# Designed miniproteins, single chains, continued (3): the designs that were tried, part 52

Each design is a single chain, and the fold is of that chain. pLDDT is the mean over its residues in the fold that is shown.

## One batch from the design tools (miniprotein)

Design m9901
Fold by ESMFold2-Fast:
Structure m9901 (fold): chain A 89 residues (1-89)
Amino acid sequence: DELEELERELEELLRRLLGLSPEQIEEVLRHLRELAEKSGLPLADVLRRVIRGLRHFERLRREGKLTLTGDLTPESLVALAINLAELYS
């Protein structure tokens, strides 16, 4: 199931890159499901965009090109990931 694989990849990225707890990861997933419903987009498309954005975030942080200050809410994190995906693709 593509959706299950995408959710697993997203959970791994959120845990590895941001150190999110299982509870915080579930909040992000809930927000993404709500965003998909509100936008009329398939959830898989929303997940792919966020995963792509987080991969760009990982690369930019590794290259020293992106520094974040303060804590990110699930909503802010999703918005950042979507914006990075659009900017770099």
Scores: mean pLDDT 78

Design m9902
Fold by ESMFold2-Fast:
Structure m9902 (fold): chain A 60 residues (1-60)
Amino acid sequence: SLAERAEEAFRRTLELVREIAALEEQARQSDPKTAQELRQRAQELRRELERLNEEAERLR
């Protein structure tokens, strides 16, 4: 159902938000090289989050 798809998309969104926050926090505590790699990973997840948000709007 659309409701089940919306709930699944919401759960995936929460997982991405948590992972992004964790990567950014780890980057703050890391050496410059590791911080750059972690921020790059966070940026990739932000793009995935943006895609999921667009998909969720289509399910309205």
Scores: mean pLDDT 82

Design m9903
Fold by ESMFold2-Fast:
Structure m9903 (fold): chain A 61 residues (1-61)
Amino acid sequence: DLPAELAAAARAGDREALQRVAIRMVSKYGVPVEEAAQIYRDALAGADPDALAKRVETLLA
């Protein structure tokens, strides 16, 4: 579950996990590079993990 993985990585502040999630968003799920990069940047800036998960759910719909 990509949204749950993103939320968990964001809560942990795990930069390596966030990078892996961002790569997977693009390579496996077809999320646009620009959007995946923005989500990654927002997560590193301390954006709300649940809001980030909801954004990814919308992109995957």
Scores: mean pLDDT 84

Design m9904
Fold by ESMFold2-Fast:
Order: C-alpha cells, then structure tokens, then sequence
Structure m9904 (fold): chain A 75 residues (1-75)
C-alpha cells in the first residue's frame, strides 16, 4: 500500500506538483513508520525525498529539517 503512495508522489514530483508529491510521500511515511519503524532506512529515503521537494520549492529551512531527520536515521 505505501508503494502506491510513493509512486503517486514520484509522479506528482515529475510534473512539478511538489505540494501534492509531499502529501503522498507523507502518507507513505505514516504507513512505513507504523510497519517498519521510525528508524528504518526506507523511512530515511522518504525524508530525503520530501527534503529535495522543499528545496526545489525554495523552502530551504523545511528541506533542512527533513534532511536532518534522514541523517539521524542513517548515522
């Protein structure tokens, strides 16, 4: 189920619809955290994806927050 939200997020991101992409990634993130735990590498990958989209939107502080969440998991 979470994979469908990841796919939808990637599709919206490729269309430049970054807010919609982030919404889909956040839905995937909710499912992944529940099923695999908050410290799972796939959760970190979604934080990176959300961070990248905020960066593309020029929301650098939000991007930094999500990149830091990903680094916390991967370190």
Amino acid sequence: MYLKYVEEGEKYASEGKYEKAIEKYKKALEILKKELGEKHPEVASLYEAIGTLYEKMGKYEKAKEYYEKAEEILS
Scores: mean pLDDT 84

Design m9905
Fold by ESMFold2-Fast:
Structure m9905 (fold): chain A 72 residues (1-72)
Amino acid sequence: SIEELKEKIKELEEERKKAEEKLKEAKEELKKAEGEELRKAIGKVLDAIGDILEAELEIEKLEKELKELEEK
């Protein structure tokens, strides 16, 4: 339903915000990292970016479905 789609979009937006916060933390770790810690910090940055992208792609998909239902 339209209501379920709106609820899922809100949940994904909260997940995206959480992933953005993790990315911010990972970037700060990356600035301070040296040697082997650089590899770990890079991994955390990539993981956070992946989480953000997954959430954004799902939000876009659900928003398109919502628009189709609301315009018809």
Scores: mean pLDDT 83

Design m9907
Fold by ESMFold2-Fast:
Structure m9907 (fold): chain A 65 residues (1-65)
Amino acid sequence: SEKLEEEARELFQKALDYAQQGKNEEALRLLSKGYKLFAEAYEQRGDLEKAEEYRKKAEELEKKA
């Protein structure tokens, strides 16, 4: 789970960098992927409420990409 959270943080940082460059579609896709990794990490910890929250955030971002 810590590895998944670390991978998500790297994706979030890359998404921020892309957004600052005006690459908003790429940034949204990276954010969505990062939230999916957070959802998996929380699910592995048994935090199903947080897992569902992050899955919904990922789905909303994919609709905008």
Scores: mean pLDDT 84

Design m9908
Fold by ESMFold2-Fast:
Structure m9908 (fold): chain A 67 residues (1-67)
Amino acid sequence: AEAERTARFNRAVDEAYRKAKELLEKGMSREQAIEEAARVLVETSDLPEELARHIAEYLVDKAEKEL
């Protein structure tokens, strides 16, 4: 159960990161990238919205630094 939850979370993070990077490369705002990444995290891993938003902010920051 723990391993399955970790795998699901890791997939959600990878998907959210790809989405954030894609949106930033298309010229979308930081706020739009955060909102879409947070939505992916909530839908894929059933995370609370507040936690998903914090993770999304981290992922967007990372994507911006890699561009």
Scores: mean pLDDT 80

Design m9910
Fold by ESMFold2-Fast:
Structure m9910 (fold): chain A 51 residues (1-51)
Amino acid sequence: MEAIEELRRLAAAGVPPEEIVDELVRRFGVPRDVAEGLVQALLAGAELSAE
């Protein structure tokens, strides 16, 4: 039920960021700007962890 958990799952599955944004907008009804911010924040965290 949590949009953030779905976001993490999709990112772990290798779904492109643009597709993840679309899924958040469509499934959870979040505004596109909010969905983009969430995806961007998660990817920034993942990049730091990958280092």
Scores: mean pLDDT 72

Design m9911
Fold by ESMFold2-Fast:
Structure m9911 (fold): chain A 55 residues (1-55)
Amino acid sequence: SREEQMQKSKEKLEEYNKIMEKADELVKEGKEELVVEAFRYLAKGEYEKAKELLE
């Protein structure tokens, strides 16, 4: 339903916070290129691929 979809949007916001935290760790590791690629996938709505790159 629409209500469930809206709740999932809130979950995505929480995922963004976690992704940003992970991205910060990767930047410290010198893996900024992975962060860039991950954000490209996020911009395309491909969350699964973005998360895989950050793991």
Scores: mean pLDDT 75

Design m9912
Fold by ESMFold2-Fast:
Structure m9912 (fold): chain A 80 residues (1-80)
Amino acid sequence: SLLDKAKDLINSIKSLTPEEKEELIKIIEKIAEASKNGDVKGLSESVKEFFKLRMKISGKLSPEDEKLMLEVIGLVAEIE
């Protein structure tokens, strides 16, 4: 699934701490659940939280890890 691919990519991002990986995974799981259930408000709020965390971590990513994060963003957009 797109969700499983996104989780695998997040877990491969070496610049992220285990806590940051867990937080990102929880957010994308919320996005997938809200999308599946037609929860427009939950989807909007979860996408907002995803981009807030994305902005917070962007300055610490290596170029290689930044590429992986862009792939995660692409997969999340397909889930949405």
Scores: mean pLDDT 83

Design m9913
Fold by ESMFold2-Fast:
Structure m9913 (fold): chain A 89 residues (1-89)
Amino acid sequence: SAQDYYDRGKRASRPSDAYLSYKYQNKAIDYYQKAIEIDPNYSEAYYNLGLEYLNLKDYDSAKETYQKLIELFPDSKYYEEAQKKIKEL
């Protein structure tokens, strides 16, 4: 399920080693993308996907992800946070 992939993404984003952190951050991105593929209305997965891109300093992908969140989910609790992050990039 989309929720299962989302939960796996959250677990993958918190390893202790720097190398494992980088490797598992990429895995977290993959899991969030699969969650979105299964449930395109999963606004929380878009928000966390953007955060993972920011952690990798992939500012272009983070900006595009937050722009999609704003476009698709104008009533989301993440709307204002996503707009703020785009302005700071």
Scores: mean pLDDT 79

Design m9914
Fold by ESMFold2-Fast:
Structure m9914 (fold): chain A 57 residues (1-57)
Amino acid sequence: MTEEEKEKEKKMKELLEREIELSVKLLEAIVNKDEEEVERLVEELNKVVEELEELKK
């Protein structure tokens, strides 16, 4: 594996872990009816998804 491949794999793993954490927090915010937190978490989750999509190129 090249150093670039190792870096990409590491970043992808970090983004996937972040996606899971944000998804859990989003579910908690929905249950708690915290609309402000839901909006914030949705925006953060969308950014993580966009970064993951970019890494697939």
Scores: mean pLDDT 81

Design m9915
Fold by ESMFold2-Fast:
Structure m9915 (fold): chain A 80 residues (1-80)
Amino acid sequence: GILTLVLVGALLLALSLVILFSRSVPLKVAIGILSVALMGLVVFLGVQYQSFDVGVIILLSGFGALVLLNAIVLLIDLLR
């Protein structure tokens, strides 16, 4: 339902903020993995319990952008 989407969105934003302020590589790796797992869970729930429409696709694209941001920050930190 809408509450689940709001909670997942808030959690993804919180994880993005933590990865930007964190100085620990293991914590950044854990956040990257958790962000991907949360995106996978949202897609799985969407497939099982809801039909996809344009609005849902746009919302999932926003969540995907946050996951991609977390992955890019993690990759930059690992390459340095």
Scores: mean pLDDT 68

Design m9916
Fold by ESMFold2-Fast:
Structure m9916 (fold): chain A 88 residues (1-88)
Amino acid sequence: KKKEENIKKAIDYVRKGVEEAERLVSPELRPQVREAGDKAIEAIKKGDTKAFAEAMSELLRILRPNREAAEVADKYGVKAAKYLKEAK
């Protein structure tokens, strides 16, 4: 019961972070941002903390030239990681 709620919250935080980061980046980067976000969500669904960390690192590398987008993605990624950790 609590595990499923924590997984849902982790996914919701990744989605919010990706959506806000997409608004801050050029249209050409948006597909790459979505792809990294989708990989993070799939890792959360599988409970794979390593795959989640790798997907978030990829997202932050894509966003690195845009400081505001990177800070938003990191903020939501940290929240998602906390809920993923509590789900185990």
Scores: mean pLDDT 83

Design m9917
Fold by ESMFold2-Fast:
Structure m9917 (fold): chain A 53 residues (1-53)
Amino acid sequence: PSPVEQKLRKKLEEAREELEKAKASGDEEAIKKAQLEVEITEGLLLIVEAVES
């Protein structure tokens, strides 16, 4: 895997951890923000994987 792919995979793991923290806090704004970060990072990873396939 490329360095970019590895960086995005790590960022995705961090984003998922932030989403779990936000869910535990019960802050709806934090949950929405964290969910968006996960979705954006997943989309970027899919693009990188498609280019490198």
Scores: mean pLDDT 82

Design m9918
Fold by ESMFold2-Fast:
Structure m9918 (fold): chain A 57 residues (1-57)
Amino acid sequence: MKEKKEELLKEIGRVIRAMGDVLDAELEGDEKKLEEAKKEYEREKKRLKEVAEELDK
């Protein structure tokens, strides 16, 4: 339980980081960075959902 909670918190941190990368890329106007940041954000969101579902079980 404690280990799964730590994984959830780490994954939340990764999602927040990825959101920051998306915002930074939008502010820079770099379309390539924005596309890659959005892909990372979607990947981290999927991982967060999987970890949250495991914790709920």
Scores: mean pLDDT 79

Design m9920
Fold by ESMFold2-Fast:
Structure m9920 (fold): chain A 74 residues (1-74)
Amino acid sequence: MTKEEFLKKIEEALKEGKITKEEAEQLKRLYYEDGLSPEEVMVELKSILAQRGLMTPEEIEEMRKMSQEIMAKE
C-alpha cells in the first residue's frame, strides 16, 4: 500500500462519516510521527470501523464468526 492509497482511504472514511476528524488525525499521526507502516495504520482503521459497526454486514459477520471459532476452540 502506498502513502497516497493510505491517505485516500482515511479521507474516504472521514467523508463517509465512518470516523471523526480527531480519529483521522490520530491515524495520520501514527504514520507521520510514530512511524507505523500504512498497513499497520489500516489495521487500526479497520478496528475502529469494526467497533463502530461501520463495516459491511458480510465483513462484520465473517469477523464475528472467526472470533467465535477462535474463542470456542477446544
Scores: mean pLDDT 70

Design m9921
Fold by ESMFold2-Fast:
Structure m9921 (fold): chain A 61 residues (1-61)
Amino acid sequence: MLSKEELIERYEELLEELREIAPSLADEVEGFRETFEKMSLEEQEKLLENLEALLNHIKAS
C-alpha cells in the first residue's frame, strides 16, 4: 500500500492526464481534491483504481 503522500501524488498525475483528454471530468476530480485528501488510505487507493480504470476506458473509446 502506498503512503498518503504517494497517493496524493498519483491523484495529481491522473488529474493531469484527465485534463488533457477529458477537461470536464478533470474539473470534477479537481473539485474533489479536498475530500480525497481527507479520505482513508483504503478509500484513496480505491478511488485511484476507479479513476485509472475510467482513464483507460476513455483512451480505449
Scores: mean pLDDT 80

Design m9922
Fold by ESMFold2-Fast:
Structure m9922 (fold): chain A 56 residues (1-56)
Amino acid sequence: MTAEELAENVRRAMTSLGREELGEKAAEEILRLAKEGYSPEEAGQRAGERTGAAGL
């Protein structure tokens, strides 16, 4: 899974839960971390920690 695919999946999942703004923030963070050289999995985990999903 690419960072772009992960970001889009997170955005859609959060939108379906009524958390569209959180999904957009998490997607943006994933793409930013991927641009910095993190793997998609690491980018997703770090974005989750930053958006309040600490303890993944």
Scores: mean pLDDT 73

Design m9923
Fold by ESMFold2-Fast:
Structure m9923 (fold): chain A 66 residues (1-66)
Amino acid sequence: MKKEIIEESTKLGIELIKKGTPLEEAVIEAVKYAVEKGREAGLSNEEIAEIAREAANRVIEFAEKL
């Protein structure tokens, strides 16, 4: 499910930020995870781009509130 992949990818990025990983690296890892899981789930390239973008945005938003 797209929502589950977004939530898992976002959580990964946030956990990396909490461990002191730079924002850029945390976003890249969250996006990589979302793309991998989206492909495994059989999602289209358009849907994969959507979930990756949403996960990246949520990780960035979390960092900006710190």
Scores: mean pLDDT 85

Design m9924
Fold by ESMFold2-Fast:
Structure m9924 (fold): chain A 67 residues (1-67)
Amino acid sequence: MSDEALDQLVDQLASQSYEDAFRSAFVALRGLGLSPEEARRLAQEIADLLQRGDYDGARDLLRRAAE
């Protein structure tokens, strides 16, 4: 996943409610090949980071998941 694609994804997730951000992150992580269990755990972490305004943290977590 490119840096520009990560930035766009983070912006989209940040514009959503916590529940919608969680669901969207879960779907994206599943698309990257993560198991349902891992995708759920990481989607919660991403949603929590975005709720706190930690966009860099959410971006870094997504980058690691895409590797």
Scores: mean pLDDT 81

Design m9925
Fold by ESMFold2-Fast:
Structure m9925 (fold): chain A 66 residues (1-66)
Amino acid sequence: MKIDEIVEEAVKKAKELMKQGKSPREVIFEARALAIEKARELGLTPEQMDEVVDRVIEEVKKLIEE
């Protein structure tokens, strides 16, 4: 599913940025930006884009807060 693939890539990028010592703010910003870019490239609807962004933020916050 397109959404699941975008979320997985954004989470992978977040993990890489965390390993590089980036701040939580930078990690969330970069992961969200990647998700938006990919959603736009795939022509997702506004509703699907909101779902992708929400899921990415949720998963990245779990990584940061754990």
Scores: mean pLDDT 80

Design m9926
Fold by ESMFold2-Fast:
Structure m9926 (fold): chain A 60 residues (1-60)
Amino acid sequence: APSAGLRAAERIETELAAEVRREYRERLGVELSREAAIAAAGARVAGIDYEAAPEQLRAV
């Protein structure tokens, strides 16, 4: 439903993206850009494998 989609989008930007970025930092030693974190969070919600472009990654 549209309302569920809107809630998912808000959660991706404000909660899940921050969580994904933290997980990448803690587990993989890389920092995602905000845009890459949002894309990864969206893919995670959709059950799709996400691959960040090299320019979106930075070693911690």
Scores: mean pLDDT 65

Design m9927
Fold by ESMFold2-Fast:
Structure m9927 (fold): chain A 96 residues (1-96)
Amino acid sequence: PKLRKLGEEELKTEEGKKKREEALELIKKAEELVREAERAFEEGNYEKAKELAEKAMELAEEAIRLAREVKDLETELEASVVLLKAAVLLAIINEK
């Protein structure tokens, strides 16, 4: 069996569809938090920027977990990009 075909079958289930939808919602929320964290950092509000970046990482990690459970590589990649962006921002904040 091919992983791509297995992912397609999992996404056809009610559980698979729900997990994918939840992962996409978490990605959207994490992206919004990253944008808010970047704005807070630019404004010199480092405490708020750190809190928002950490929360974005938590949501992105949960989205990766859900995407992996349904073998949705595209959604996993999108969540991984958001996680990396939040982690890089947090590292920059911590160097101040």
Scores: mean pLDDT 82

Design m9928
Fold by ESMFold2-Fast:
Structure m9928 (fold): chain A 60 residues (1-60)
Amino acid sequence: SMEEIQKGAEEFVDQEKDENLDDLIKKLEEDEKKLLAEGNEELAQLYRETANILKQRKKA
């Protein structure tokens, strides 16, 4: 399940990485905060990691 979720996140990142990184990063960070408030720490961590990957790609 976690592997499937991670794969889905990577596929999503690959699809949108060149289109609107700033808006995507912001949305992921907002969704992370909502997930943490709901107690879904595992999914929140995945969103945080995805946002960090996008931030790294933006710096390149």
Scores: mean pLDDT 71

Design m9929
Fold by ESMFold2-Fast:
Structure m9929 (fold): chain A 73 residues (1-73)
Amino acid sequence: MSIEELEEEASKAADKGDYAKAGELAEKLGEQYEKQGNKEAAIVAYDAAARLYKLAGDEEKAKEAEAKRKELE
């Protein structure tokens, strides 16, 4: 899945209140940006994933996303 497709799907999931899916898609965006060497975009994507997982009530996945963000700093 392309970055553009991931962004569109994440936006749609969030609009529907499916924050768990939106968080998963944001995490995949972070992974794709890391593969491209774009650390700044990856940090932003993982930060978004952590916030979305918190909205979904998934504290464990939120903590994992925060850890990935911190590792890139």
Scores: mean pLDDT 83

Design m9930
Fold by ESMFold2-Fast:
Structure m9930 (fold): chain A 66 residues (1-66)
Amino acid sequence: SMEEALKKVEELVKEALRHHALGDYEAALKKVQEALELAKKENLPEEIIKSLERGIKQLEEIIKQK
């Protein structure tokens, strides 16, 4: 269901934030990528998909600058 998909995306984002706080940007990126894949497969709202895409781009830029 959409509700179950939203909860899983939320959990993946929380894991990504934990990795980000520890400076593990590649691990954070993988979690946000998993969340985006799930959001697209489950046809979650465009706002959620765009938010996840922005997070991915920000993390990719951080990794590139390291």
Scores: mean pLDDT 88

Design m9931
Fold by ESMFold2-Fast:
Structure m9931 (fold): chain A 70 residues (1-70)
Amino acid sequence: APAKEIVLPKPLEELTVHEVAKALIEAGHEDLAREAAKLADLDLSKKLTEAQAAAIRARAAAAGVTIREE
């Protein structure tokens, strides 16, 4: 079953799209990972923008997933 909580080592805006997608896939949220990659035009080497991070946070919350950013 997909994890209800994901712990990230940094805020979403400080992580690359690749790092966020990997964490989401490992937590069982492959659909959210695909969406993050699409928001960044599949440029996995770039960090998420504030708008992209906010969109991912909103979608995670809608899916009942808590993202903890350390």
Scores: mean pLDDT 75

Design m9932
Fold by ESMFold2-Fast:
Structure m9932 (fold): chain A 87 residues (1-87)
Amino acid sequence: EEEKKKKINEILQKGDEEIEKLVEEHKKALEAGDVEKAKEYVEKLKEKGEELIKELEKAGASKKLIDDVKEGVEGGVEVLEDEVKKA
């Protein structure tokens, strides 16, 4: 159980770092006026979110944690899609 918790925390930390990088690249694309590239980063964020959820499920994360991560990813994607619409 302790090893499982450590594995889940490592997956979450790595996922957060990778998502932050995609969000930063999305912001850079919008600042450059490259709306198409910004949209590509939204799609990559969706893919990364799906990968993170699958990794958490394989590691045996709780349903509550998986649901919380799904909601967080969906909310983050919605924010980035709104930023694209405003650009």
Scores: mean pLDDT 84

Design m9933
Fold by ESMFold2-Fast:
Structure m9933 (fold): chain A 90 residues (1-90)
Amino acid sequence: GSLNHLRPIMNQLFSAGFIRYPYQLNDVNVIFDLSVPAIREHLDQVPPDLADVFRELAKSKSVEELVEILSGLSEETLQQIGKTVVQLLK
């Protein structure tokens, strides 16, 4: 499911204290509500190799669009996105 696919991002946010355990389906909304505004504000601070992905994430208008973008990415890429989002939120 989408929750399991997003686990690499959720683990980064949990470790940084932005979400709580146990993870719920509604935590995907928390990812959208926290991450997308931060990405839009700090798009120039994103790593160059992830710039295209973050540009698409910044355009997302719903949780469904965010999940669709992330669903095509590898676990390694999702982990790097999670780390970057944590840095943008600090």
Scores: mean pLDDT 76

Design m9934
Fold by ESMFold2-Fast:
Structure m9934 (fold): chain A 90 residues (1-90)
Amino acid sequence: APPADAQAMATRVAQAVNNNDLQGLMDVLRDALGASTATRRAVVGMMRGLVDGWPADQVRAALAQNDTDARLRAQLRGYMRRVRARMAAR
């Protein structure tokens, strides 16, 4: 099972996405950059599923085999840029 912090942060992503809470989503993505690799992995997985519509099997395969910490950080920064652009458009 993921560490408690990883599970809590993944839940924060789901809540922010479901509520259209762009500030809450930005805050959790920022927190994930300073967290463990396991937490970054959980947050990126949740974003790929909920925001990018990736099938669960594809998310699982990518996280298990291809995602280095550097790639996870790059993906988080990419999501932060997309969220920031949405906030600026309000």
Scores: mean pLDDT 78

Design m9935
Fold by ESMFold2-Fast:
Structure m9935 (fold): chain A 62 residues (1-62)
Amino acid sequence: MLSEEELLERIEELERRGVLAVARGDWASAARTLREMAELHEELGEPEKAARLREQADRLAA
């Protein structure tokens, strides 16, 4: 299991990748990064933020 610092670093990496995916119109990759971020936010004890990220991913994948 990742430490809190490692979780935060991973989330920042995924945020950057997600922004680039959206800029390229790669909605599938953008949705995937949002779902991966949601899992990490749940591990941080942020379930409401995780739920919002999953909602965004579902909209991009629809």
Scores: mean pLDDT 82

Design m9936
Fold by ESMFold2-Fast:
Structure m9936 (fold): chain A 58 residues (1-58)
Amino acid sequence: MSMEEAREIIEEARRLVEEGRYEEAEKLLTKAVILSEGEVKEFVIKESKRIGREAKEL
């Protein structure tokens, strides 16, 4: 997975959270973590933790 693809997935996950579709966002982020490596994986994990924290406060 490229950094560009990871950014697109993160943007889609944020839209899902805004729509209240938390389970779909979490599944998408989990797949992105599995499909990514190195710096891209670190980016996805950091963004996933941030989004998951925001979603659980709602």
Scores: mean pLDDT 78

Design m9937
Fold by ESMFold2-Fast:
Structure m9937 (fold): chain A 56 residues (1-56)
Amino acid sequence: KRLEAARILQELNPRAFNAVARDIVTGKLPVEKLPDYLLERGLLTEEQAAEIRKRL
């Protein structure tokens, strides 16, 4: 769920969370695309991206 994704992201990487929080909450950035989107932009590590996928 979007709020769960936002919470997990805030826990793992607060800086990445601040960059995309609005897009997550409003549904502009789907949770399925979130890990790849942030990884491609260098805002997440591969481990953090994998953890988000695993916990959703």
Scores: mean pLDDT 77

Design m9938
Fold by ESMFold2-Fast:
Structure m9938 (fold): chain A 56 residues (1-56)
Amino acid sequence: SDAAAEGQAQRHLDEILKTHPDISEEEKEKIFKELTELAKTHGAKEVAEHVEKLKK
């Protein structure tokens, strides 16, 4: 469901913010939308790989 994908995206965004605490609100919104779309159209593996790259 969309709610489940949004929940997953929010948890991953929180992890990214620990490594990049000063990112802008606009950037946060873009990342959240991207992670939500990945969760809806792909699997957990693709989401995890994308999050790993963003945390680097």
Scores: mean pLDDT 79

Design m9939
Fold by ESMFold2-Fast:
Structure m9939 (fold): chain A 68 residues (1-68)
Amino acid sequence: SLSAEQLAGRGNVLLAEGRYEEAIELFERALELDPDYARAWFGLGLALRRLGRDEEAAEYFAKGEALR
C-alpha cells in the first residue's frame, strides 16, 4: 500500500506530465488516507486550475491554506 505522501508524489509527477485527471485521482486517494495533508489539497487545486475548473480549484486551495 502507498502512503499519502507517496500518492501525492505520484500525483505531482502526473501534474508535471500534463495528466491532470490522473493526478486528481491520486491526490484524492492521498486525502482519503490523510485529509490533513495540505500538499494534496494544493495538488488538487493546481490540477483543477489546469483543467479550467477555477471555482473548484479555489475551494481546494482554501482547504490547503487552512491547514497551514
Scores: mean pLDDT 87

